# Designed miniproteins, single chains, continued (5): the designs that were tried, part 6

Each design is a single chain, and the fold is of that chain. pLDDT is the mean over its residues in the fold that is shown.

## One batch from the design tools (miniprotein)

Design m16176
Fold by ESMFold2-Fast:
Structure m16176 (fold): chain A 80 residues (1-80)
Amino acid sequence: SAAAYREAGEAEEARGREAEAAGDLQTASNHFGLAGYAYEQAGDHARAAAMYRRAADLLEKLGRTETAARLRQKADELEA
């Protein structure tokens, strides 16, 4: 259900924030990506886009420029 996906997204977003606070940018980017996917499945395009952009920012700091660009494009398309 959409509610179950929203709950999963909130849990992954919280894990992403904790990993980011701990300086684990790779783990944080993975959790924010999962949160984005969950929000997308819930039909919450605004929260999905925010999570994908957050993951992209972290991936860019890690030098993963192509993956970051792909996630930013996906976020832009969700809010088009």
Scores: mean pLDDT 91

Design m16177
Fold by ESMFold2-Fast:
Structure m16177 (fold): chain A 73 residues (1-73)
Amino acid sequence: TMKLTIEMAANMAGYILEKNKDEPPEVQVDKLVQQLSMPRDIAQKIVDLFYNKGLDPKKAAYIVLTRAELELL
């Protein structure tokens, strides 16, 4: 369960990804894990949608975090 609202978490993740967009995807994953205490599997899914599928970083984070919250319920 998220400690922050999904919207706030997605905004923070989007900011981190945009700031690190020129870094390799593994570095982007590490930044999400380190700065947001995000589970690595969740961070990997977000980065996959952003880096490999070309989704907007906030949208990628929102989709993955919303799905993760529903799966934990």
Scores: mean pLDDT 80

Design m16178
Fold by ESMFold2-Fast:
Structure m16178 (fold): chain A 91 residues (1-91)
Amino acid sequence: MTLEELVAEMVREWERIREKLTPEQRDAVDALFAEVMRTLRELREGRISVEEAKKRIDEAFERMASIVPDDLKEELERVRKLAEQIVELLE
């Protein structure tokens, strides 16, 4: 799978979660997902280390898991796994 395909799949899975959230939950998690996307961009541009990217992504997903309903946590874990695959591809 290419970097572009992984990013597209991650965004698609994220949008499926987002559709099931309340407006208040959506606003909170949108900010956290934007942080994940910014982190991946900074990693791709060589502005941060892989270790720093992994820490920021892990923290963002842990915070999202505290906001997202329990029945969507498995879907959120799939998005996290895709983000981890993108980081590994950028190594």
Scores: mean pLDDT 85

Design m16179
Fold by ESMFold2-Fast:
Structure m16179 (fold): chain A 104 residues (1-104)
Amino acid sequence: HMEEVKKKAIDTFEEAIKLAQEGAEVSRRLAEEYRARGDTVRASIHEGTAKELEKIRDEAEKLRKEAPNMTVEEAQKAYEIAKKMKDGAEATLAGHRRELERLR
């Protein structure tokens, strides 16, 4: 049903938003740790990753708000986009959490 596809897209965007926000926070902590160690290059890289994740969060929030007004075809495509955003943010968060733990 059309409403099920929209709900799946919305729910997945909500997960992507949460993971992207958490990932950005961890990336900023990594940047702080590297800066404290004098590694300005790695600090800049992780600051860049935090900004990219914040951008993903903002795009996911926009698409989530638009989802109720989408056609079935648009909602199906939005769901695929949401899954990719979620998977990417989750992978980045997991990797950066492992790196942060090694530095502490």
Scores: mean pLDDT 87

Design m16180
Fold by ESMFold2-Fast:
Structure m16180 (fold): chain A 73 residues (1-73)
Amino acid sequence: SIEKARQIVDRLAPELFRLARELGVSGEDVARILEELLELAYELVEKHSEEEAYRLALEWGRRRLREEAERRK
C-alpha cells in the first residue's frame, strides 16, 4: 500500500535528517536517499508487517547515509 509506505518514510525522515546533519550529508543527498527508501518501503510492506518493514527500511537508510558520508570525504 502506498499509504503504508509513505507512513514509514514519514517516520524515518526525522531520524535520517538528524543522522545526515551529524555526518555532514547534504539535503540533496538525503532527498535522493528518501526517494530510494520510498521505493524500498513499497516492496517491504507487501511482504512484511509494518513494524518489520520500518526496521528494515531504517537499517538500510542508516547504512546508505554512512556510505554517502564516506564517499563525500
Scores: mean pLDDT 83

Design m16181
Fold by ESMFold2-Fast:
Structure m16181 (fold): chain A 90 residues (1-90)
Amino acid sequence: SVEELIERAEALIEEARRAGDTLSLLLAQQVLEAARQIAAGKPPSLLEVEILIGLARIRIGVGKIIGDETTVRLSERVLELAEEIRRLVE
């Protein structure tokens, strides 16, 4: 549900904030905004969601290369939520 997506996005924002991962925080905030837009009946464009998914995938790849497990974990959660948002806007 959209309500569960909002709750999960808010939890992810708090985790990213505690981890000091500014980029994961920014992506998590974009996920929250997208979920809120869907709840308001004004869904984001499919392109905007695809860009968010692409950015999350890039961050997962970079995190794996540099051995940053926190970046990988947070970015994988951003990707999961963004893919659920994509399914709602298709």
Scores: mean pLDDT 88

Design m16182
Fold by ESMFold2-Fast:
Structure m16182 (fold): chain A 94 residues (1-94)
Amino acid sequence: MVTLQVQAPEIYARVALRAIKKAVEAMGGTVVKEEVRGGLAILEFEVPSDAKSTRARASLRVGDTIYTAEVELEVMADGEVVIKRLRFEEPVVE
């Protein structure tokens, strides 16, 4: 089981969690637990032994503003999964 945590302002923590969850699902992984407490997002998940490093992008609309996160997850030889890159795009106001 892998646990990843992201500390960011609450809206960014929420969109980051969505991007990470999307990446985990793209790896064929299964999300066991997800939690957001203010600025802390926590995801517990499992990945198959043949899981490969992947990227995902997710967006969250709050009012008239769209927040977007892009994540790159790396799968290590021992089965550990790490956040290699997490990037937030400029918020878009509609």
Scores: mean pLDDT 85

Design m16183
Fold by ESMFold2-Fast:
Structure m16183 (fold): chain A 72 residues (1-72)
Amino acid sequence: GLPEEADILLAFGEIYLGIGKIDEKRGNKESAIEAYQKAIDYFKRAAEVGSPEEKALAEKLIKEAQENIDKL
């Protein structure tokens, strides 16, 4: 895999994680869940092509996004 792909995928995941947090804070549960699910998809893809460090970060962020969904 290309290392640059993992960085880009992590960046998109972090953007969607941020969107999810904003929507959650605004009380828009449906949009928050959709954003968190998109974040998880990007982080899973990053984990497949990334370095061990990028994979560990992606797995941590997947867990954070899943925990945020579970409390909605």
Scores: mean pLDDT 86

Design m16184
Fold by ESMFold2-Fast:
Formats: sequence, structure tokens, C-alpha cells
Structure m16184 (fold): chain A 58 residues (1-58)
Amino acid sequence: GPAKPKNFEELVEDAKKLLSAFDLTLPKEALARYLQREHGASKEEAERAVEEAYKELS
């Protein structure tokens, strides 16, 4: 869609891109805060997206 739809899969993909860029060294809390700020995710959604991204890249 044209807007920025609130989508868990897109949050996971964005977290994966950031984690890959920093070799999984970024603090999970910092990534969750980024997702909250940039994509309007709730704290719970952002934290779950970061954990899922980390598991997929580990």
C-alpha cells in the first residue's frame, strides 16, 4: 500500500536490516525504540519484532 501500514512483518524486516548492518551488536532496547519512533509501533510490538528478527538472523 502507499502509506506506511502498521505491519509486524515489516517491523521484523526493518529490525533485521539494522541487526545485519551492526553484526547483531545493537542493543535490543535501542532497536525497539527505533521501531516505536519510526513506525509508530507499540512497545510490545517493537520488542516482539526485534526478538523475531534476532532469531531469524542468529
Scores: mean pLDDT 74

Design m16185
Fold by ESMFold2-Fast:
Structure m16185 (fold): chain A 83 residues (1-83)
Amino acid sequence: MEKEKLEAEIEETQRLIDEGVEAMKKDPLKGAQLFAEALSRAREIREKAKEMGFEDVYKKATELEKRASEAIQKAQEKMVEEL
């Protein structure tokens, strides 16, 4: 039950990253906001997975946190280019 909920949250977090990538093409600020939400969600999933001992979910959440963080950097770079 709890593992299935965390796996569903991982899928939702991945969707936020994908939406952020698409949003960045037209609005880098909106992209950055979506990536920031994904980063926050990934951190929460990682902490819960660690407490419950779900190593596979923990690893997936850690990768999502890294991807969201890198995506935020790219969004910030694109916003600076528009100044």
Scores: mean pLDDT 83

Design m16186
Fold by ESMFold2-Fast:
Structure m16186 (fold): chain A 117 residues (1-117)
Amino acid sequence: MEAARNATKEEALKAAEEAGKAATELARLGKGGRFGLKMEDGVPTAEALEVAPRLDPESAELLRKALVNGVIALSGLKRGEVTFEELKEAVEKGGGVLRKVSEDEIELEPIPEEVEK
């Protein structure tokens, strides 16, 4: 994930939007869609919290896109290139939801059904 180490503000925001899109499409296919983004020993990491045990090539690529773009977005946030609110807006533009779990942990989820009250 070499690109994550050099993420600019524009790259981090684009990555957040792409991660949101990938998570939402993976959820639409019934293959998962929830991801954890966290710092482990100062390194940004991403993991699938919910994923099907077997993926077709298209779903596997969506999973990879969500993980890679999640790391890029988190890298930009931790370097101060973007704020959490800017990443949250970009993820929402992609159809996802970004939630702060702790100071060093963020979750990416697809937008739940019936968001309109």
Scores: mean pLDDT 77

Design m16187
Fold by ESMFold2-Fast:
Structure m16187 (fold): chain A 57 residues (1-57)
Amino acid sequence: IELKVPEEVPEEDIEAARALLEAEGVSGTVSFPPVNPVTHKSAVELVRALAARARER
């Protein structure tokens, strides 16, 4: 799996998010837009949320 994320996201958070997505069967390329049009959260916030979820499991 390949994640397209902003440079400001820490590598450890990118790796945790990738591991979580792979465990849930996601493959290929996943892109995080700069701002989510529905939730208005930045890509940085979304990746950090995924990393936090991975660390809780």
Scores: mean pLDDT 65

Design m16188
Fold by ESMFold2-Fast:
Structure m16188 (fold): chain A 80 residues (1-80)
Amino acid sequence: SEALKKFAELGRKILEAVENNDFETAKKYLEELREIAKQFVPEETVDKLYEEMLKAIENKDFDKVKSILQKLADLLVEAA
């Protein structure tokens, strides 16, 4: 699935940006990820996970960022 490949690419870029303390770049890739996720997952669920991810990024909580990305990936696989 092209969407799953793009999701994996964006997820990796978000994690790299957070590891490098580049939170503006992380937020940019998160916006792109959100637009892909909204095609497959209900918008309410995506928006909730998006808000949780923004807070995790702002708090520099790398483990929480990974956890939310995994949860969203699981939802995308189930929906696609």
Scores: mean pLDDT 81

Design m16189
Fold by ESMFold2-Fast:
Structure m16189 (fold): chain A 90 residues (1-90)
Amino acid sequence: SKAAVEESADRELAAVPEYLEEAERLIEEAKKLGDEETAKYLEEAKKRIEELAKWIEENRDDPEKAFEGVVALSMEVMGIGVAKIIIDKL
């Protein structure tokens, strides 16, 4: 339902500061380990998350666009999780 999509969007938007903080922490760690590729990926992912958060906020009343934004944001969060696994193995 539209209400369920709006609730999901609001929940994800509330989590964005936490996602960005984790990305920044992992960027610093990747740089310390000399993993320039993972650091670069995370810097671009951080920018995409900031852009997606703004897009979701601007389109929260459009359930189709809000849903697309939430899905895209979830994929970026998954990418951060994969980057963490890569860093943890270095």
Scores: mean pLDDT 87

Design m16190
Fold by ESMFold2-Fast:
Structure m16190 (fold): chain A 104 residues (1-104)
Amino acid sequence: SPEEIMEKAYRLQVKAIKAIQEGDVDAAVKYAEEAIPLLNEGPVGALLAPGPIAIVLEYLIKTGRTDEAEKFLSKALSKIKTKGGKNILVNVYNRLVNGLPLDD
């Protein structure tokens, strides 16, 4: 259901933020990876799943871990079944690499 997708995406986002704050980057990446299948769950999943993913990608890029960010992006793209979901993730990555805000 849309409500279950919203709850799962929000839970993963909160866990990813907390893991980064605690210095547990591996846990943050794991929570972002758990959000990837939500991009296949229709419009609500496509809207909300980028949240946990963007948080982890932004952290990796800003800390100079660009090779890890690219590896994560490639893995995520291979698991996304829709062109829309892939385009959202590529757009998020490109904006982050260019230092652009995600809220546009």
Scores: mean pLDDT 79

Design m16191
Fold by ESMFold2-Fast:
Structure m16191 (fold): chain A 87 residues (1-87)
Amino acid sequence: MLEEILRRGRPLALAEAEKEFNALVAKLGSVDEAVAQMEARGQALLARARELIARDGWTTESVALLLRGQALLETVARARAKAAAAA
């Protein structure tokens, strides 16, 4: 059940994270600054999700935070990989 919810939610969360990242890059004019801000946000969301899971177990709120945090960090990792591959 939980793994299925995470699997189904992941594509949407990633699409939203990619859209947010592109908007942030456009706003800041810097990929590096966008990466830094999105990484900090993703880490904060994951930390909150882990705190809620430790206290209350698996809830709709903790699952949503986990999906959003993971999507933001994966988007950051992909952006870093592209930057590292650039000549």
Scores: mean pLDDT 80

Design m16192
Fold by ESMFold2-Fast:
Structure m16192 (fold): chain A 94 residues (1-94)
Amino acid sequence: MVTLQIQASPVEAEVAERAVKAALEKMGATIVSSRVEGGLMTIDAEVPADAKDQEATASLTVGNRTYTVSVKLKVFPSGEVAIEKVEFAEPVVS
């Protein structure tokens, strides 16, 4: 189980949530729960027992803005899994 918490602006939090969930799913993770409250996004996910260090990128376009997120997963020697980083590129305006 991996829990990810991200602070975003209220206007962007819903879009960011969808992008992060897409990136986690690309890595083979199963989304257990997700919520956005006051700009704070919380996502709980299960990763495969044989997971390895990996990174996934997802993009989502809303109106004239494209949001891109990169999520890096880290597997520790103990077998514990954590999110090493979440990076949002500056939104591209068309």
Scores: mean pLDDT 71

Design m16193
Fold by ESMFold2-Fast:
Structure m16193 (fold): chain A 60 residues (1-60)
Amino acid sequence: SSEIQAFIAQLDARQAELRAQVAELRRDDSPEARLEADFLEGVIALLDGVKAWLEKIMAK
């Protein structure tokens, strides 16, 4: 559906923003920045799972 396709596009945009934020955090050597970057990488991985599930629904 067009709604699911639009949602996948929104997730792609959000992941791009998160990856840029992770790159900035990885330039900081503080423990806080490392923890934040690791957490955001986990969020990006969860969003990949959500996109895979949405694509599977669209294939049916």
Scores: mean pLDDT 86

Design m16194
Fold by ESMFold2-Fast:
Structure m16194 (fold): chain A 115 residues (1-115)
Amino acid sequence: MEEKRKKLKAEYEKDPSLSDEFINLLAYLGSLTPEEFLERVEDLMRYLASKELTPEERKAFLKVLGEQLSKLENDEDIDRVLEAAEKALRENGRTDWIPEVREVFEKAREERKKK
C-alpha cells in the first residue's frame, strides 16, 4: 500500500498546478482498496466540497474518483457513493459540480459492464 501511494504521489507531483497537500490527498485516495474507498468516500467528498478547489485540482480529483469507482464490484455500491457525493455537494453549495460528478459515475458504470 505505501509503495502504491509513493508511486501515485510521484506521478501527481509532475503537475505544477497541484499543491503538496492536494497531491498527498490524491495519492491517498488512489491507494485505497475498494472496501476502504466505500468506507471513506463520504467523508472525503464532504471535506473536498468544503474546499475552494482550482479547476485543475477538481479535474485531477474527478479522474482519481473515476478510477476508484471502476474497481467497485456492484452497481448498488456505485449508487450509494453517488448519493453520498451529491448530498455532500448540495450541503456545501457545490451544485455546479453535480453534472461533472454524474458523468464520472456514468463512465465508471459503463467501464464495469465491459468486464
Scores: mean pLDDT 77

Design m16195
Fold by ESMFold2-Fast:
Structure m16195 (fold): chain A 94 residues (1-94)
Amino acid sequence: DLAEELARLRESLANSPPALQQIARELGRAVLAYLAGDLAAARAHLQRAADLLQQMNPSLDKDAVVAQLEAEMEAAAKDPEEAEALRALARVLL
């Protein structure tokens, strides 16, 4: 049940370190911007998330992470059921 899985994710995020909560919020904003067709805003939020991830892991390739996340959002947005699940996930991440 997606609703139960999202409820568990919300609880897990509430108990996560502040940096991880901020990463989750930036990812949620990126997803919502992408689904709204604002690709520039989506990319900006992905860059903020990648910057925070790189602070936790300096060896992380930010450009590769952003490109991978953009590809995953594009794939999910092509299916109406996956797009709705992605929107529900984004609301939990915010």
Scores: mean pLDDT 81

Design m16196
Fold by ESMFold2-Fast:
Structure m16196 (fold): chain A 61 residues (1-61)
Amino acid sequence: VSLTPEQFEALREAALRARELGLSREQIRAIMKEGVDLAAAGASAEEIRAAMDRRIEEAAR
């Protein structure tokens, strides 16, 4: 999948945040897959970041 630099940055930030919050490998993989799928569907970096933050917060509760 061809991602823009901004989309790559949003996904990298999401992965780091998920690790900082102690999410499992399976949780991180699922969240990252959703982020990649959003990027492939044409979502902006802002949209990806917002969606990833939401998913990470839900998984960390």
Scores: mean pLDDT 81

Design m16197
Fold by ESMFold2-Fast:
Structure m16197 (fold): chain A 73 residues (1-73)
Amino acid sequence: MSEEDFEAETLLALGEMYRGLAKTLKNKEDQIEALKKAIELYEEALRVSTDPALREEARKNIEDAKKEIEKLK
């Protein structure tokens, strides 16, 4: 695994943690902030990653998180 791919995996994992956290929060504003943080981390993973599978996972997670934010608006 390259340094770039290791960083991408770490960013994806951290994004997943924030996305999971959002589901446990009761305040809509806090849920949206956690989801926005997850999206930022997924976008960073997509930027640094050279692995097609990691890039696809990041894109899917960005789409899913954006959809979750839209439901909370």
Scores: mean pLDDT 84

Design m16198
Fold by ESMFold2-Fast:
Structure m16198 (fold): chain A 106 residues (1-106)
Amino acid sequence: SMERLRRLEHSTRSSVELAKESSDGAVRTLENPASVTRLLKAAEGSVIVATQNALRTTKKTQDYVIEASKYVIDKAKQVKEKNPEVAAAADKLIETSKKSIALLKK
């Protein structure tokens, strides 16, 4: 139904917003590796949820998640460059976001 689709689109957008906020937070909190790692994991989980929801929505919403995933990759690269201690968590977020892009481009 249109109502169910609308709810999925809203849920997808909320997950994208959380992924962006968490990745932006990780860039800003580089002085605390434990907090940065938690924010990178939060961003990763949000990308996964957004991707799962987007698969059941429209191409427009799927394209939105693709662009958001590219944004998150750029933020994770910034975090990795500034703090090598969180490189593993940042690389996992980059890998998850790349898989999201590949899955949604089908």
Scores: mean pLDDT 88

Design m16199
Fold by ESMFold2-Fast:
Structure m16199 (fold): chain A 89 residues (1-89)
Amino acid sequence: MSQEDIEAQLNKYIQLLHSEDPEEVALALFQLENLINQNPELVLPILEQKLPEILTVVNELMEHPSAIVSNSAALFLQSLTSFLQKQAE
């Protein structure tokens, strides 16, 4: 998978975080986590550039009335924070 393909997929899933369908939002969070875990070297530079946008949206999703969305967002944020912490040091 090319970096261009990774960026396109990352952008697609970030846009899906704004979906009104809780199942689509939960799936997007799961796919973002998988993309990061499977392609860390290709994802990291793109993720760092989009980090403020992702953190803003994910923090809002943690307050979502749907338990599937709020729980998925909390787990994603925990995984993302752990991933970035390991990359920083």
Scores: mean pLDDT 81

Design m16200
Fold by ESMFold2-Fast:
Structure m16200 (fold): chain A 59 residues (1-59)
Amino acid sequence: MDAEVAALEAALREGIKIAQELFGVETVPLPAPSAELPPERRAAWEAARARVAAEIAAE
């Protein structure tokens, strides 16, 4: 597994937990990748978002 994708997945999961705890919301929208990201980083971000979204949907 790409280490960058794994790091982004972990960061997204942590951010969702923090937002749910602070704001008491059940659904937290996943952030979109920045248009300024290099193609390689944009691909890693999209892969991380897709995996986190699939994990949330599987629950």
Scores: mean pLDDT 64

Design m16201
Fold by ESMFold2-Fast:
Structure m16201 (fold): chain A 81 residues (1-81)
Amino acid sequence: MKVTISGVVTRNPDGSVVIGVVVTSDDGRVLHTSYGRARTEEEVKEQIEKIREDLIKKFPEHEKEIDEVTEKLLKTAKELL
């Protein structure tokens, strides 16, 4: 089954960031969501690693796509802090 792994980073008014990942099927159904909040670069790294571990556990066949999304999220979250 084809899935799409989509990441988003939102900056809050307090300067923290919310890092989210959504996994959807090819017919648009949401299969999984993971979210974390971070206020520092260290917390961003911790939240992304937790999200990565959760995603690999549930979707081990998509490890390469998960790595690509999490690397992009790490860069984006650091830039928004």
Scores: mean pLDDT 83

Design m16202
Fold by ESMFold2-Fast:
Order: C-alpha cells, then sequence, then structure tokens
Structure m16202 (fold): chain A 75 residues (1-75)
C-alpha cells in the first residue's frame, strides 16, 4: 500500500542519520504535523541545513508526499 506519513518520517529519519554528508554534523528529528514532514534539531552550519532540506524534499517528491517544513536551527 502507499507509505503512511509516519512510515515516511521514520524512513527519512534513518536516511538522514545514515547520509555521510550529515554524519557527525548535528542531530535532526523528523516529525509529522498535519500533511507535512517537519525537520527539527540543530546542525553545525547552514550548508548542512541546506543539504538536509534538499534530501528531505527529494524524498518527499519521490514518495508523492506533501510538504517539508524546515525548522532546523544552525549552531
Amino acid sequence: GPMSLGEAALELQIKLGKDPRLRGQGDIVVTVEGDNLVLRGTVKSQEIRDTAVEIAREFAKENGLGGVIDEIEVE
């Protein structure tokens, strides 16, 4: 069946945690709010934030999901 938003949040969380571009660069948590995936946490630079958001938006597009909301903080 189609992926639920909860399953998508878990899969994206795992994907972000395993991405070598993000490893050791801070902590990002993926949650579901309404029809959106929300990214929260703190990362070491704006470039890392941009990379995480890019990965999340591509994941959402590939899986036919709603919006991605970026609430990541830079250290």
Scores: mean pLDDT 86

Design m16203
Fold by ESMFold2-Fast:
Structure m16203 (fold): chain A 71 residues (1-71)
Amino acid sequence: ALDAVIPSLGKTLQEIIDELEARGAVVDLEKREVTLPDGTVVPLSLAILALELGVDPLDVKALSEKLRELL
C-alpha cells in the first residue's frame, strides 16, 4: 500500500515516490519501475534500496559502487 511505512527509512512508499518524482524521476507503480531523468529504467525496489544505503537513487553508478563495497 502507498501508505505502508518502509521501516528502514521511516517513510511511506508514497513519500518515497513523491521524493523521486520531485527530483525528475517517473514512477510506474503497475510495472514497479522508476525512469530516471537520463531515461534509465530501474526497479522501484532498487531505488528504495539506494535510499536505505544512503545513496542517491538517481545515481545508478553510485548505487553500484556502494553495493560492491558491501559485498
Scores: mean pLDDT 72

Design m16204
Fold by ESMFold2-Fast:
Structure m16204 (fold): chain A 81 residues (1-81)
Amino acid sequence: SIDEIIDKLISLLPEELKEEARETFKEILEAVENKDEEKLLEGEKRLLGLVMKAIHLNPEKSQEMMELLQQLGKLIREKLA
């Protein structure tokens, strides 16, 4: 589920980024429910930035984080169809 992927992604982030990630995911989910493509794009850009910062701090987690991000994107697009 989307919630499970979100929880797993947040768990992989540095503690200092977790709160911003939670708020970013909340914005993304609200944009999906409202079918607001502009806000969804803004939220996805913020999320990608957070993931890239996390990868810089721990490159060993990069593949798992990118795979989760890709899975999340697919599920979001399915909800918008």
Scores: mean pLDDT 84

Design m16205
Fold by ESMFold2-Fast:
Structure m16205 (fold): chain A 94 residues (1-94)
Amino acid sequence: MEELREKVLASLPPEHQERARKAFDEALKAIENKDYDKVREILKKLPPGEAIAVASALIGYLERKGINDPEILKTLGDIALEAGQKLAEEARKK
């Protein structure tokens, strides 16, 4: 877990890595408790780039563990898509 988290999140700027790691750990605990509303709450508070990175890291972690829960995978995918749309909107504002 830790090695995968470090490799994915290390692609972020240093100032964003600490917040992304904390969000990953908190979201993973919420997933283990099947609290998908809390997962959305945690990731929606992140800047769009960090939300995409954390959601992608969580999907990769779950796939490696053989966890193919359609609801959590859809939730993480929806979060990444919404964050990507926010990044595109910010780019349009010049």
Scores: mean pLDDT 75

Design m16206
Fold by ESMFold2-Fast:
Structure m16206 (fold): chain A 88 residues (1-88)
Amino acid sequence: MKIEEYIKKLKSEDPEEQVEAVRELAKIMLDEGSKYADEVIKALVEALKSKDPEVQRAAGEAINEILLNSKDPETKEKVKKAIEEYQK
């Protein structure tokens, strides 16, 4: 529901909206754990590939917040694997 709206904002041409969407998706991941992990991780990885440096930075910070603050081992492992695949 709400997560789909933020994923759509990440596809916006407005970097400011993309940064807001990244921050909100990270909050949803921290609150809901692995429930939305696959969708959020995919969206954050796409944000890391953005040509806008602020969007790239926001995505990196969101990923770090999830890795540091999430208490769900499954969520952390999924994020780590997605980052490793992105770095290839």
Scores: mean pLDDT 78

Design m16207
Fold by ESMFold2-Fast:
Structure m16207 (fold): chain A 68 residues (1-68)
Amino acid sequence: MSEEELLESVRKLLESLVETAKTLSPAQRRALMAATRTLLDRLAASVSEEARKEIAELVEEAEAQIRA
């Protein structure tokens, strides 16, 4: 899998996560976000610095949308 394909997959995952999180209780939403951050942090350790920054930005955007 290329980094471009990986980033597109992460973006789609986070879009689905935002939609799902809006239907959850605050406690469930926190648990889901914590699990997702753990997964993506592990993934970020295995990719380039550029891809790691993109993943971090996508996560922050998703968290902002959930808070809004």
Scores: mean pLDDT 78

Design m16208
Fold by ESMFold2-Fast:
Structure m16208 (fold): chain A 87 residues (1-87)
Amino acid sequence: MEAARQVLAELHLAEAVIYAAEGDWERARELLLKARELRPSVTDEQVEALFEALKALSEEKLREMAEKAREALEASRAEIERILAEA
């Protein structure tokens, strides 16, 4: 299911931003690579550019992005729970 892959990719992207805000850059990068595996149209250069962009952000802005990512994660979890409840 293409929709399930998109939701999983969004979950990994959201988690990557949250871990980056917590200072766990190794885990953040690993999650970005996992998201990329689910979206083969995304290039390795785009993943590296996003990772460098996250590193260049101030702690304040990175925390704001993590808050938004947490909201996106909550929405994605609700969608997964809905899919599983109907399976």
Scores: mean pLDDT 73

Design m16209
Fold by ESMFold2-Fast:
Structure m16209 (fold): chain A 102 residues (1-102)
Amino acid sequence: SPALEAVIRQLENDRLRVEFFLRDRPAERARLIELLERAIERVRAGDLDGAIETLEEALALVRELIARLRAEGAPPGLVAEVEALAATLEGNIRELRRLRAE
């Protein structure tokens, strides 16, 4: 499916962005990469329910990270990147739910 391939490409891009902007936060970086790779694997396997569940777990961690970064007075650019990641994860969850309903 071209739509599923587009979701995979977006998740692969999100993984590369996480590797770069969370380079100084190795535990959070490793966990988010693990979840994104798991979601990609599940989309490729046709397990859209499992992919959605995995991305919802990733989104919860991203929201927790945003709260921590704000509390720590992290650089505004890093906060903006993590907020952008939350938005792309929300978009991918919505798209996978749409594709699952077809």
Scores: mean pLDDT 91

